# Designs tried in a protein design run: designed miniproteins, single chains, continued (4). Part 41

Each design is a single chain, and the fold is of that chain. pLDDT is the mean over its residues in the fold that is shown.

## One batch from the design tools (miniprotein)

Design m13395
Fold by ESMFold2-Fast:
Structure m13395 (fold): chain A 97 residues (1-97)
Amino acid sequence: SSLHLRLVGELMAMLADAVDDPSGEPDVRQVVSLVKKGEDAYEKKDYDSAIKYYNEAIELVRRAVEAGRLSEETGRSMIEVLQQYIEEIEKKKQEQQ
């Protein structure tokens, strides 16, 4: 549970370096919301929902980069972190089978 709150913190730190007010951007708020939903699903061992929410967050990050609201560097870093968490969840899912 403590480890999952760290993902939101890491993403918010990346956003703070990239935009003047990350909390004011609707797409940024939606990414954070999806990550929190993914963390809640993971804590409940609902790995399929956790993976779904993190993939939705990745798609929003990609769209924000395409729209010029995030730099390619920041977007790439956020996507890499989210992909690492998805891989860890997929590994957990395999261990449950």
Scores: mean pLDDT 74

Design m13396
Fold by ESMFold2-Fast:
Structure m13396 (fold): chain A 88 residues (1-88)
Amino acid sequence: MLYKVGEKVKELLKLVGDERDVYTPAEIFGAVLELIKKLNLIAKEGDPYLVDASGTLLGELLGRDKFDLRDPTELWKAIEAETEEVEE
């Protein structure tokens, strides 16, 4: 299954040096996790899986300041809302 990324997700992917037009879900999710790691957005005070994206491009483009990586469903839904499934 392939996805064509919308402008918001495309801007996020550019921050990790990825400029393709179509991606698998695993590639998109992996790139977003790499961005979180690169920007040191994981709060380490008692919970290494809590992400604080407040004041960052990630938080601005996804419309959320905080999310929990132990439940990736909310992060994926925010990404999926800004992507279009491509017919193969």
Scores: mean pLDDT 69

Design m13397
Fold by ESMFold2-Fast:
Structure m13397 (fold): chain A 80 residues (1-80)
Amino acid sequence: MDDALARQYVGLAVGYLYEGDFEGAVEALVKMIREVGLDKTREVVEQAIAGAEKDGYLEMAEKLRRALEEAERRVREEEA
């Protein structure tokens, strides 16, 4: 169940990045961290990054990595 929900959030983040909406992608990943936890979010997003790199979508992989880093920062700042 958590895996399916996590993949749906990654799909939303990728969709936002495709539209040029970096803020929307970060917000989707923040919600993912709150729903499934940070470790699971990292696992699923890192798999998506690796898949994008393997398929030659290097710009998408880089944007997704930056969105994850920003989402992690926001969650840490809100919990401090």
Scores: mean pLDDT 82

Design m13398
Fold by ESMFold2-Fast:
Structure m13398 (fold): chain A 67 residues (1-67)
Amino acid sequence: MAMVAKLALLLKAKENGGRITPEQAVEALEEAGVPRKRAEDIVSAFLREKGVETLTMEDALELGDRV
């Protein structure tokens, strides 16, 4: 499951020029089988910890490891 989430996030980031919005990150996690509320909680916690409003490819990789 963690590998599927990581791949979904990386693919979404690649499709968007190497950066994704929080909404796109939630969508990628949902596609990987993560419930929406959990995906929203994980993404919001990650953004707060990193102090960023969007996720780079590196951020997507780290976020995938937390799922």
Scores: mean pLDDT 81

Design m13399
Fold by ESMFold2-Fast:
Structure m13399 (fold): chain A 81 residues (1-81)
Amino acid sequence: MVEENLKQFEEEGTKRIDELLAEGADNPAVVAKAREALELLRKKVEEARKSKDKGSALAEAADEALGAISDVERELLEAKA
């Protein structure tokens, strides 16, 4: 159950970051933030897989990764303004 949730979360997060990268590929700041968000997502998912409390770790990973993705979205919006 938790492993399936972690896999889905990683896949959905990666897809969203890839979409943002595709839209902002010509903007170095968007590319840099998107790469950081992808690295953070992978790191947090890996940490959650190794955690004794996988449910709590998944919730923390989701909060932090969604925050990083929101930062990429904000950077992309600022670049378009």
Scores: mean pLDDT 79

Design m13400
Fold by ESMFold2-Fast:
Structure m13400 (fold): chain A 67 residues (1-67)
Amino acid sequence: MKKALEAIEKSYEVARYRIEEKYEEGKKLLDEIKASFSGVEETPELRKKNEELLAELEPEAEKKAAE
């Protein structure tokens, strides 16, 4: 699964950006991860891992938009 491997690497990079508190760069990686999973078969574990990362980052963006 070429796309799955790419998504895993991007998920790891998103986590690193979150640790450094660079949410703006992490948001860009979020979009790329979502695009990588669009129409690609994925394992439940990989999906759960990415959903957890996305859920932690996306709520912050939504809160900013709600303001």
Scores: mean pLDDT 60

Design m13401
Fold by ESMFold2-Fast:
Structure m13401 (fold): chain A 66 residues (1-66)
Amino acid sequence: GDKVTVTAASAYTATTADEISLTAGQTVTGTLLGVDADGNLQLTLDSDGQTGLIPVSIIKSLTPVS
């Protein structure tokens, strides 16, 4: 997948182990895997190599890293 930086528009608190907690304006970088059936963006996170889920509704921007 493509390497991307995701910026959060608003705060989100993870409710499962696969989800990522974010504050408003926080950025995370990872490899984009896709979007799941529940509308979560799937990333392999650069920080820990784990798959993280981010609701697309809280995403402000998604920028390719290269």
Scores: mean pLDDT 78

Design m13402
Fold by ESMFold2-Fast:
Structure m13402 (fold): chain A 100 residues (1-100)
Amino acid sequence: MPSLEEIRAELERLRAELLAALRAGASPDVVRQLLDRMRETALALARQSDEEQREELEKLVLGVFLEALHEADRLGRADYRALFEEAARETGRQLRELAE
């Protein structure tokens, strides 16, 4: 099983890949796959984290989605924007459920 540091490094790698994919004009399916992997990585880290670490993780993940929304707006991609709004809602919901 990966360490907390390895999971955090994977989340940062996925963030970098997501932004690179957006800038390259990747298909919505590719973007959705990256968002799914990021959600899975965030949830895996949250399950191994205490309350303070889960709060930090939620802020970091939502920060990535905000950055992706700004990039979608800059690129004029309404399809990307819709994917990020849905992914942000679902990921935030699942992270909060783990904290309850």
Scores: mean pLDDT 78

Design m13403
Fold by ESMFold2-Fast:
Parts: C-alpha cells; sequence; structure tokens
Structure m13403 (fold): chain A 71 residues (1-71)
C-alpha cells in the first residue's frame, strides 16, 4: 500500500525533526554551561536524541523506498 508507506515515512520524519530540535537545544544549553558535570549530562542527552533522530531518519528512508517500489 503506497499511501501507508508514505504515511509511515512522514511520521518518522516528524519524529526525527522533533528529536533533532531537542538535540540542538541540549547542545546550546551545554555551550552556555560552565559546570563540567552539567555539560557532560547535557551532551549525553543530546547524543541520545541524536541517535533517535538517526533511527527515525532511517525508518523514513526505508518506507519511502518501499513506496517507490510499489509505485
Amino acid sequence: RLAAHEARAAEHERLADEFSKLRDNYIEQAKKSKDPKEREDLLKKANDYGGMESSHRAGALLHRREAEALA
């Protein structure tokens, strides 16, 4: 079903964009922090959200390719 794969791709892209914004927000907070421990904790959160972004980007690409194969 073309429409189903397109819908799944769009959902993955939306989630990836949300996680990307969270990652960038934590990176900016880390840049402003002078406490090494706080910076490390913030960068760890940024890294975790970066992983989630990457995973959802991969999911979106997979569903787009499936949609193309069905078209």
Scores: mean pLDDT 82

Design m13404
Fold by ESMFold2-Fast:
Structure m13404 (fold): chain A 79 residues (1-79)
Amino acid sequence: MLEVEEEGLEVTLRVVVELPADHPLAASLEKAAALAEAGLRAQLEAAGWEVLSVRVTAVEELPDGTIRVEAEVRARRPA
């Protein structure tokens, strides 16, 4: 089988995060985006990924008041 070195391999992930309407930070789209960014970094780093960048690509308030945050994350595996 072909072995690939994942050390230094960069990936781009598209992630969607939804915050409920009753969440205090959902009252501000900027705060919702910042919370989603921080949470994504923490989750990926806990999973062993090196996070290179997080970009929030869309923030949308849904009719039920839920805030949907879309982000692109660039990450790589350190060895």
Scores: mean pLDDT 68

Design m13405
Fold by ESMFold2-Fast:
Structure m13405 (fold): chain A 94 residues (1-94)
Amino acid sequence: MVARAQALIARIRDLLARADTMSLDEIKAEIKRLAREIQALALAAESLSVEQQTGFVLRAIGIEFDADLARTKEEAVALLRELLALARDILAGV
């Protein structure tokens, strides 16, 4: 569990560092993939309460939805930062 959260955090940090070299569509695709992986991580975290799991899943779904609406790299990078914060919150809760 901890290792999965740390791996996701590292991947998000790497994407943030490389965002300037990526197209908007590439960043949006990565956000959606990461949001789905974070949903799976939250649901697999048996140490979290059902309320905490539900909250984290809904946050990830919201970010996945917002990724479809993002029209600029700046908006997409802001969503990557939201995913980073979410992954850190999950790690802190386990």
Scores: mean pLDDT 85

Design m13406
Fold by ESMFold2-Fast:
Structure m13406 (fold): chain A 68 residues (1-68)
Amino acid sequence: EVEEKAKKSADATREAARRYPQLVEEGLKAAQRLREIATDPEKQKIYDAMEKALSEVLEEERARRAAA
């Protein structure tokens, strides 16, 4: 199921991004590239979910710094 795969990928991506914040920007660019290249709508949806997860973690880090 695409929805389940997208959610699982997003959850795993968030966990990895929080453990390795220095790789988040690189991961975001990679996810964006994969989404643009993918011709399969199912894969585009999964990569889109991963991109959103990475963006969310990046925003959390920036908000934390702004609050400090």
Scores: mean pLDDT 76

Design m13407
Fold by ESMFold2-Fast:
Formats: structure tokens, sequence, C-alpha cells
Structure m13407 (fold): chain A 64 residues (1-64)
């Protein structure tokens, strides 16, 4: 189990829950972050972190 990637996913989930007021939209964004992390599971940790941060930022922007 990739503990560092799971930690990044948890951090992303927390930010999405704090910044996106609509629970359904927050859950949909979390699912996209989770799927992205799964697709990048064999990538360098820095690549995963950058991709998840970009997706979280995009989701928050779209929710405004």
Amino acid sequence: MEARIEDLVRAAAKRLAEEIPDPDQAVASYQRVRDLAQRLRDSPLGTVEAALEREVARAIEAAR
C-alpha cells in the first residue's frame, strides 16, 4: 500500500470538503482525485502530488 499517496489523497479530500460547500460536488471532486491517484500510482510521488494539487485547485475554482 502506497502510504504517501494515500496521505496526499486524504489532504486533498480535506481541502475539497473545506472549500466546496455543496457536499455532492465535493464528493464528485473527491472521486476524480481518487481516480487520478489510482491512474498515477506507479508515477514518482512528486508527479502525483503536483497532479492532485492541480485537480484540487481546478475543482475549487469550478465550485465558485
Scores: mean pLDDT 79

Design m13408
Fold by ESMFold2-Fast:
Structure m13408 (fold): chain A 99 residues (1-99)
Amino acid sequence: MTLGSEPSEEMKKLLEEAKKLVEEAKRLLEQATAARLAVAPPEQQPAIRRQGVLQLVALDIIEVAAETAVSLGDEASLKTIVEGLRKRVEELREELERL
């Protein structure tokens, strides 16, 4: 593989922020899933676990999208991904506070 043009300092910063937000979202999602499972009826637990797994997969795909945006020099898409991840982290924190 041939390395393209080196990413800007701003793009490197955005990618680092995206990766940190993905890690935080995964941590909060696992905590939210565990808290939901603790209070859920046994009949609902398999669906809650499956939803958690699929949401973790979605976060992995978002990280790949962020890395792809860097490889393409697409700073605008990176900013959109970071903003979306910030919202997801906030929603997961609010969910935990309500449990």
Scores: mean pLDDT 84

Design m13409
Fold by ESMFold2-Fast:
Formats: sequence, C-alpha cells, structure tokens
Structure m13409 (fold): chain A 66 residues (1-66)
Amino acid sequence: SLWDAIADVRKQVVSLGGIISSIDVLPDKVVVSYWAPPGSESEVRDLVDQARDLINRYLETGSPFP
C-alpha cells in the first residue's frame, strides 16, 4: 500500500539518522519536512523525493488516502 511504502521510506531515513517530521498534501503540491545528518543529505533527499513521487502518483490516479 502507499502507507506501507511511505513507512519504508521513513524507516530508511531513520536508519540514516534523519527524520521526516511532516507530510502535507496541498491541492497543487506535496510538502515534506525533514532533517538529515551531515554526510547523509543527498541520500535522505533522494528518499524524501521518492515519498513525494509516491504521493503525487497516488493523487494523479484519483485514489483517496486510506
């Protein structure tokens, strides 16, 4: 499910020492608030981008969140 995929991304971010603090779904965009430790900024950003892409795809299909 979408939530399982997002949970996996959150887990990977935590494994890198970071955190996703919030995910805000707006009519025109998805805003993800996160923190990454020094040296893991690019890896965490890539994971955050994956979560944003998953949400955008879900919104594009017209399916509501659970």
Scores: mean pLDDT 79

Design m13410
Fold by ESMFold2-Fast:
Structure m13410 (fold): chain A 100 residues (1-100)
Amino acid sequence: LSESELIKKQLEEVKKEIEEKYKTESPEEVAQFLLRTAHSILGFIEKYPNLSEEVKEKIKELLKYIIEKAKELAKEDPSLKEITEETIKIAEEGLKKIEE
């Protein structure tokens, strides 16, 4: 597999991990995982500005998915509003940087 194909596979695995944790972990644990994942993706974007368009599209898909899941968590558990708003903010910053 090319480097881009390996990165895309890793991004798909992260999405599957989010789906699994959403079903098996507490809402608070899922919220913490989404925040850490959004932060890690933002850091990856900042370190590697020369990503292929295919990788950028997969990152955008994952960030949008994180935003969607964070919004769902906040709707189901209002006590998670602060952490989910922080997660959305970080993910939206990542989307903005990828679109540059």
Scores: mean pLDDT 85

Design m13411
Fold by ESMFold2-Fast:
Structure m13411 (fold): chain A 78 residues (1-78)
Amino acid sequence: SEEEKYKEEKLKEVEELAEKAKEAIKNGDWDTFNKVLKEIEALLQEFHATMKNPELLQEFAEHVAKLAKELAKLIEEK
């Protein structure tokens, strides 16, 4: 469906931003990290404004939560 495709496209964008955030954490580049977090926040707001399917919202939220946990773990290890 178009909704499934939209979810997958937005998840890919979040994953790409999360990888950029991970590299910023590893390099101690907190300016880049904060900038990337703002980009992720904007993308999450856009997704929640557009997506109305509750199952796809749940799947997206679960995936984002896993990425957030990975970022938190990297910060704690520094």
Scores: mean pLDDT 85

Design m13412
Fold by ESMFold2-Fast:
Structure m13412 (fold): chain A 69 residues (1-69)
Amino acid sequence: GAMAAQRARNVETQELADLAIENLNKMAEKFKKEGIAEPVDVKVPVIDADGNVSYRTVKVAKLEPEPAP
């Protein structure tokens, strides 16, 4: 019975990780629409098929406005 409970928990965790990645992509699209050209690297949790959590770096638009020269 333990494996069934573990599997359900892993599915829930994977859904949360997928949501985080989707939110990051939405932010990147929004910033691209606003004309922000310089991407920044953000670490996002990614869960593999075996439930191992790793961090992937994804590029999103820069949050901080560029200082004037």
Scores: mean pLDDT 63

Design m13413
Fold by ESMFold2-Fast:
Structure m13413 (fold): chain A 77 residues (1-77)
Amino acid sequence: VKEEIVKAIEEYGKKAAEASEKKEEVLRLFKEAARHAEQGDLEKMQELLGEAAKLAGPVVEPYVVGAWIAVGELYDK
């Protein structure tokens, strides 16, 4: 389950970074979120994904939401 969570967040992070003008920062925030999710720190994961949305704006919101849905589904297994 942990590998699936990390992979899901990283996949959405790549798409968010590609859509964003701040590619490196967005990718970094999603990678940090994936690390915290792997440790079970979902509050910090949500905070970091929110930081990415604030930094890059509406273009990354679908990927932030997608990552949240994917993590929720994987934890509810």
Scores: mean pLDDT 79

Design m13414
Fold by ESMFold2-Fast:
Structure m13414 (fold): chain A 77 residues (1-77)
Amino acid sequence: VMTDEEIEAKYQEALELKKQGDEAFDAGNYSEAIDKYGQAADIYEELYKATGDKAYLDEMNKASVNVLKAAVMLVTR
C-alpha cells in the first residue's frame, strides 16, 4: 500500500525526529524529547506495518525506550 518513495520519505522523517529528540533530551527539554521520540516511534510502526521489516520494529522499540528515559527525567524534576 505504501510506495517505495513514501517509505523513504517517512524513514527520513523518523530519523530527523529522532535527531530532534536527541537534541531536546541533551538540552534538558524532556517534554519536547518525549514528543519527538514518540513521533519517530509512530512512523517506525507505520513502516513496520507497511513492509513487515523487523528493522523498523527494532527502531520503534529504541525510540520507545528513549520516550521512557525522557519521561523518567521529566517526572523526577
Scores: mean pLDDT 86

Design m13415
Fold by ESMFold2-Fast:
Structure m13415 (fold): chain A 70 residues (1-70)
Amino acid sequence: SPLEAQAQSILEVAQWYLKSLEAGGDVDLEELQATVKALETVVQEHPSAAIRQQAQNLLQRLQQQLAQKR
């Protein structure tokens, strides 16, 4: 499914940002914000419950990392 392929791509990009943030790396904040917005859309709109759960988990972890830097 094109929706599943697109969601999977978003999840992979989000995992990459999460690993970079956990390692204390520098990230492109504009691209990170776009990825967060894309994850929020997947959580709200994706037809697969399993994909929504994966997106929600990654979104929570990314938001936790960003909150710790403030």
Scores: mean pLDDT 82

Design m13416
Fold by ESMFold2-Fast:
Structure m13416 (fold): chain A 90 residues (1-90)
Amino acid sequence: MLEQLEADFEEWAKRSISVAKDKEKAKELLEKLKEEALKLVEALQAGDEKAAKEAAKKIYELMAKLMAESYGYDKEEAEKKAKEAFEKLL
C-alpha cells in the first residue's frame, strides 16, 4: 500500500507541477505534502487516529493550495478538487 500510495501521489504531483505557472512554489508545496503524507502513514501504522486526522487535514489543505497554484482555481474550487483527489487516495 505505501508503494502504491507514493506512486499515485507522485503521478498526481507531476501533473500538478507540469501545468503550474510557478513551478518552484509548486515544488515547495509538494515537499510539504510528502512530509504530511509520511506523518499520515506513520500515524495509521501506529493506530493514532488523532494524528492521522490532523495529517489528513494538512494534506487536504496543501493539495488545495497546490491545485490553486497549478490550475488557477479559486479557494472554494481548489478545496473541492483537493477533496476529490484525497478521497481517491483513501
Scores: mean pLDDT 72

Design m13417
Fold by ESMFold2-Fast:
Structure m13417 (fold): chain A 63 residues (1-63)
Amino acid sequence: DEAYKAGLAGATAEGARAAGEAARKGGHVSQMDASRAGRLAGLKGGDGGTAAGAEGYHEAQNA
């Protein structure tokens, strides 16, 4: 899972968005898995990552 690895590797606001978007666009990833990747990346990014994580999370859920 590329999005999940991206989220784990670089827990920043940008990383959180990238993780969620990559999971959504990465093909055969479930929306729930994509959402979790984005949210986890956001949580690890701290306060600055929270909003980006929420955006990635919502984009993944609505994909």
Scores: mean pLDDT 53

Design m13418
Fold by ESMFold2-Fast:
Structure m13418 (fold): chain A 74 residues (1-74)
Amino acid sequence: EVDLSEEEKKAIKEVLEKIAELAARYPNDLEAAEAALPELLRFMVEKGIKEEEIRRWFEDASEELKAIIDELLA
């Protein structure tokens, strides 16, 4: 299957760290948890992760979440 470049692998590690940080920051507040998603997607884009790769990460997500991701990445 398609291998990721070394730069992409590094970016993925940083994204995983960001996910852990956001999960710790927004544990009990649904409104704050909704704010975490735009922050995460922006972080991924700024780290150079391709839009296609971001969509792949969320391919198993609900259709509602996919629509939000499509809106944010447009």
Scores: mean pLDDT 68

Design m13419
Fold by ESMFold2-Fast:
Structure m13419 (fold): chain A 70 residues (1-70)
Amino acid sequence: DEKEALLRKAEQLIAQGNEYAGQASRLYQQALDQRSDPELTQRLLAQAQEYAAKAQELFAQAQALRAEAA
């Protein structure tokens, strides 16, 4: 069933997105914990933003697949 295949793909993308979102959260926390180093803080925040962006893209793709399945 094509609909079931789309939903399964959406679930995989959501799982991947959750992993990236989790990594972004950890990096944000690390940036907060070591605020005494501005350069390291900037690096951690930049990486957190990249992972958050990847999570957002994956969630958007999952949303599109779910819409296609409806």
Scores: mean pLDDT 85

Design m13420
Fold by ESMFold2-Fast:
Structure m13420 (fold): chain A 63 residues (1-63)
Amino acid sequence: MLLEQARKTLKRLVDEGKSIEDIELVKAHFIETAKRLGREDLIPEINKMTAEAIEERKKKEAE
């Protein structure tokens, strides 16, 4: 569930043209949520998804 919510939110931010700063804030929120739920095992995947979203956002901004 948490990873699916993160994927949907990150996709929305990229599609809406949100700033890299906004994406980083959402990353911090999901990491905090994972820690609170005792799901720190999800943090590496959240980091990966966020890095991919930032790269996609940079690519779209350059176009």
Scores: mean pLDDT 81

Design m13421
Fold by ESMFold2-Fast:
Structure m13421 (fold): chain A 93 residues (1-93)
Amino acid sequence: SAEEEALKEEALRVAASAPAVYRAQIAAFEAELAAQPSPLTRRALDVVRDGARQMYALGVQLSKEVTPELLRQVLDLPARVAAEVAALRAAAA
């Protein structure tokens, strides 16, 4: 369906843009941590780094075979990482 094709295109676009997005987020957290050391900010940085590694692995798998399961994982991962980071940052404030 057109909806399924749109979701595939969105997931592939997310995977392709992820290295730049996560690199920017990691740099921002590293700068924040350098300015104000915090165990919770360190944990948030580690969550973003792990998310970046997971997205890279998913991108590699998608380059071999596109499956609905992998597309779902690519689309779900950024929201899950963002939610975990937001919870840690709220606790740090």
Scores: mean pLDDT 84

Design m13422
Fold by ESMFold2-Fast:
Structure m13422 (fold): chain A 83 residues (1-83)
Amino acid sequence: MEEEIRRLGEELKAAVEAGDMKAFATASNRLLDLVEEAGASRQELFELIGLTLRAVGDMIAGDREGALKDVEALTEHALRAAK
């Protein structure tokens, strides 16, 4: 679980660096599904969705540094939610 979440976090960072919105969508959907299956609360899922949308917004705005920080926060929240 934890290793898989970290792997998806790295895939999200790679997608941000590449500007690959399709790869970002694929990895973020897998992350959300994984955390939901791990028993995350509705509140935790809502927070993760919010961070995902924030990262997408930063990518669209060309704020790569902001998007990378959002992915770091997303990965950290996912690790806590999947405990």
Scores: mean pLDDT 85

Design m13423
Fold by ESMFold2-Fast:
Structure m13423 (fold): chain A 91 residues (1-91)
Amino acid sequence: RVEEVARENAEVFKAFDPSITDEQAEKLREVMVRAYELARKHGLPEEEALSLANLVGIYALENRPDELKETARAMGVPDELADELARIAKE
Protein backbone atom coordinates (compact mmCIF):
# COMPACT_ATOMS: atom_id res chain seq x y z
CA ARG A 1 0.00 0.00 0.00
CA VAL A 2 2.57 2.63 1.07
CA GLU A 3 4.90 1.77 -1.84
CA GLU A 4 1.98 2.01 -4.27
CA VAL A 5 0.82 5.36 -2.82
CA ALA A 6 4.40 6.70 -2.87
CA ARG A 7 4.84 5.60 -6.50
CA GLU A 8 1.55 7.23 -7.54
CA ASN A 9 2.44 10.47 -5.73
CA ALA A 10 5.85 10.55 -7.43
CA GLU A 11 4.13 10.13 -10.83
CA VAL A 12 1.76 13.00 -9.96
CA PHE A 13 4.78 15.19 -9.20
CA LYS A 14 6.25 14.26 -12.60
CA ALA A 15 2.96 15.22 -14.28
CA PHE A 16 3.14 18.73 -12.75
CA ASP A 17 6.91 19.08 -13.27
CA PRO A 18 8.06 17.20 -16.41
CA SER A 19 11.71 18.01 -15.58
CA ILE A 20 11.62 15.37 -12.83
CA THR A 21 13.47 12.31 -14.12
CA ASP A 22 12.46 8.68 -13.60
CA GLU A 23 15.47 8.31 -11.27
CA GLN A 24 14.35 11.33 -9.21
CA ALA A 25 10.80 9.94 -9.03
CA GLU A 26 12.16 6.58 -7.81
CA LYS A 27 14.32 8.33 -5.19
CA LEU A 28 11.25 10.31 -4.09
CA ARG A 29 9.29 7.04 -3.73
CA GLU A 30 12.11 5.56 -1.59
CA VAL A 31 12.16 8.69 0.61
CA MET A 32 8.39 8.46 1.18
CA VAL A 33 8.55 4.73 2.01
CA ARG A 34 11.37 5.33 4.52
CA ALA A 35 9.42 8.18 6.13
CA TYR A 36 6.30 6.00 6.46
CA GLU A 37 8.25 3.13 8.06
CA LEU A 38 9.93 5.51 10.51
CA ALA A 39 6.61 7.15 11.47
CA ARG A 40 5.01 3.71 12.00
CA LYS A 41 7.95 2.68 14.22
CA HIS A 42 7.25 5.76 16.36
CA GLY A 43 3.63 4.65 16.83
CA LEU A 44 1.77 6.85 14.35
CA PRO A 45 -1.43 5.33 12.89
CA GLU A 46 -1.29 4.16 9.24
CA GLU A 47 -3.26 7.10 7.81
CA GLU A 48 -1.19 9.70 9.70
CA ALA A 49 2.04 7.92 8.68
CA LEU A 50 0.93 7.99 5.00
CA SER A 51 0.05 11.69 5.24
CA LEU A 52 3.43 12.44 6.85
CA ALA A 53 5.29 10.36 4.21
CA ASN A 54 3.61 12.35 1.43
CA LEU A 55 4.59 15.59 3.17
CA VAL A 56 8.22 14.41 3.41
CA GLY A 57 8.14 13.69 -0.34
CA ILE A 58 6.83 17.18 -1.16
CA TYR A 59 9.44 18.95 1.00
CA ALA A 60 12.24 16.72 -0.35
CA LEU A 61 11.24 17.58 -3.93
CA GLU A 62 11.14 21.31 -3.09
CA ASN A 63 14.43 21.12 -1.09
CA ARG A 64 12.74 22.56 2.02
CA PRO A 65 13.67 20.15 4.89
CA ASP A 66 13.63 22.87 7.59
CA GLU A 67 9.99 23.75 6.77
CA LEU A 68 9.19 20.03 7.01
CA LYS A 69 10.40 20.04 10.63
CA GLU A 70 8.09 22.96 11.47
CA THR A 71 5.10 21.35 9.73
CA ALA A 72 5.70 17.97 11.40
CA ARG A 73 5.94 19.61 14.83
CA ALA A 74 2.69 21.49 14.13
CA MET A 75 1.11 18.08 13.41
CA GLY A 76 2.14 16.89 16.90
CA VAL A 77 5.12 14.83 15.74
CA PRO A 78 7.86 14.47 18.41
CA ASP A 79 11.02 16.55 17.80
CA GLU A 80 13.18 13.43 17.43
CA LEU A 81 10.95 12.03 14.65
CA ALA A 82 10.68 15.45 12.98
CA ASP A 83 14.50 15.72 12.91
CA GLU A 84 14.85 12.22 11.39
CA LEU A 85 12.22 12.98 8.73
CA ALA A 86 14.01 16.21 7.79
CA ARG A 87 17.25 14.23 7.46
CA ILE A 88 15.53 11.74 5.11
CA ALA A 89 14.18 14.68 3.06
CA LYS A 90 17.71 16.13 2.69
CA GLU A 91 19.02 12.92 1.08
Scores: mean pLDDT 74

Design m13424
Fold by ESMFold2-Fast:
Structure m13424 (fold): chain A 98 residues (1-98)
Amino acid sequence: ALEAAVEEELRRLGRETFERAMAAAPPSASEDAIRKAVEAALRGALEGVRTGDQSQMDQAFNDAAQALYDLSPKAAAAFGEGLARMREAARAGAARLS
């Protein structure tokens, strides 16, 4: 189904976002914190596609980005690039399901 394809793409982007944030993060940054931020953003994106409510997705993304910025500005920058891709994928997916 189209919905399953959108979920697969978002999960792929989530994995790439985690890898990029980890690569940008200093050794002192918590892998668990980065993983949790990516998982929270992915849940927000999947919920945004499911409900069509982009505002909930944007709030989840902003909360996750802020948590990572407090930990590492470099990790937050790499994460932000991943969030932009996830946002576009979720928006496009929601539009196709409408």
Scores: mean pLDDT 78

Design m13425
Fold by ESMFold2-Fast:
Structure m13425 (fold): chain A 65 residues (1-65)
Amino acid sequence: SMSQKAAMATGGELTLIALGARLLSRTPDELVFGLEVDGEELRVAEEAARLLSEGTGKRVEVRLL
């Protein structure tokens, strides 16, 4: 449903922000985030990016800085 997609998008974005992610690029089809994390925090960021991708329909990429 649209409500479930909105919740996934919001949850993914808030998780990336909490991890200190910086938005490097935004287009209609793609979001690219950069962050300074390693280990389990990188895995959490990648999972949050998948939720944001599913919620928005955009390609979401996480890059380690």
Scores: mean pLDDT 85

Design m13426
Fold by ESMFold2-Fast:
Structure m13426 (fold): chain A 77 residues (1-77)
Amino acid sequence: SKKQQIAEDFRAEVEKLMDRYNLSEEDRQAILEAVDQFIKEVEGSSVEDFQKKADKELVIIDATIAILYIERELEER
């Protein structure tokens, strides 16, 4: 379905961000669980609203991953 395609594209973009920042397995699992929870909460929306919410959430996830990366770098110094 179109909603399934939106969910798959969203997951793929999040995985690219996690790979770029080389996150720990524990942080990856936490992000993926948050992604799954988000998708379950918004899957009842229209296709247009699902896409809009996914686009906004991707910005939040990107910022969260960057914060986790910075926190780890500071911890290793």
Scores: mean pLDDT 83

Design m13427
Fold by ESMFold2-Fast:
Structure m13427 (fold): chain A 84 residues (1-84)
Amino acid sequence: SPLEELGEALAAAGRYGEAGIALGAAADELLRQGRYEEALELAKKGVEAGRAGLRAGEDPRVAFAGTIAGIGALFEALRALGLK
């Protein structure tokens, strides 16, 4: 996915909040396609990236947006998989 590749590239560049947003969006794409296990994995990475951005002192609006996007996708993936 272009969004997954973008998220990985942004994380490698130390742009963690933006990486979280891109990875959360990529997870939402996978959820829409019914690819729930892959969506769960990307959602977890998105949350981790957003939290890393917050710890690194990035713009809190961007880093928090990345964290929330990842959490939202994570909850939808877990619901779709029937996990608690």
Scores: mean pLDDT 83

Design m13428
Fold by ESMFold2-Fast:
Structure m13428 (fold): chain A 72 residues (1-72)
Amino acid sequence: AAAAEAVAQHVKRLAEEGASPDFIANAVRMALRALGAEEKADEYAQKVKDSVEAGNIDEATEIARQAVEEAL
């Protein structure tokens, strides 16, 4: 629970700081790999990237939270 919220907040802060969609997606991919969820890391990173590129930061944040919760 705490890990999912921490990653979600990290995605939100990176977006607020003007980080690129690729950088934000890579942060999610690295977090999921650190949790052992390598097979899902690229899929969820792509979804986060797509949401950030569309300007849907709240959606990107929720996707990141769900991805980490599923990895735990």
Scores: mean pLDDT 83

Design m13429
Fold by ESMFold2-Fast:
Structure m13429 (fold): chain A 90 residues (1-90)
Amino acid sequence: MAAARAAAERAAGRKAAEETRRRLEELRRRAVEAAEAGDLARAGTLIAEGMTLGAEAAARYPLVAEEIRRAAEELANEALAHLNAAADAA
């Protein structure tokens, strides 16, 4: 039954990666919203929280670490772009 165990471990890893990505997308949405509202301190905190979450999840799930790191980078880049736009508008 080694094949069934290996399949279950891969399925658990994919599910964990999907859950982590959903949490990162939620943090990205909140960070962008905070940046657009001019709350730069809150946006920065949410970006830092997302980067920490991504790093911890990547360390825990090495098979999907690149996918998780990329999602965290996308969160940071999008939120930073909105932060820059909000700062320019102020």
Scores: mean pLDDT 76

Design m13430
Fold by ESMFold2-Fast:
Structure m13430 (fold): chain A 67 residues (1-67)
Amino acid sequence: MITKTVKLPKKLSMEEGLEIAKEVLELEGVKKVEINPEKATMTITAESEEALEEAEKKAKELVKEIE
């Protein structure tokens, strides 16, 4: 398993962070997601580099959609 801490494009509320973490966790090959909304970071654990890259991309897309 591979773990990476990803910096998110903007600061989130706790509720926004949890919703994004839930969506990312539903991706194939993602095993664990931890969100720190105050630091705008997300720690993702995945089965492969490909799953981790997809999870990072999805997290950044979801954050961008939140206004």
Scores: mean pLDDT 80

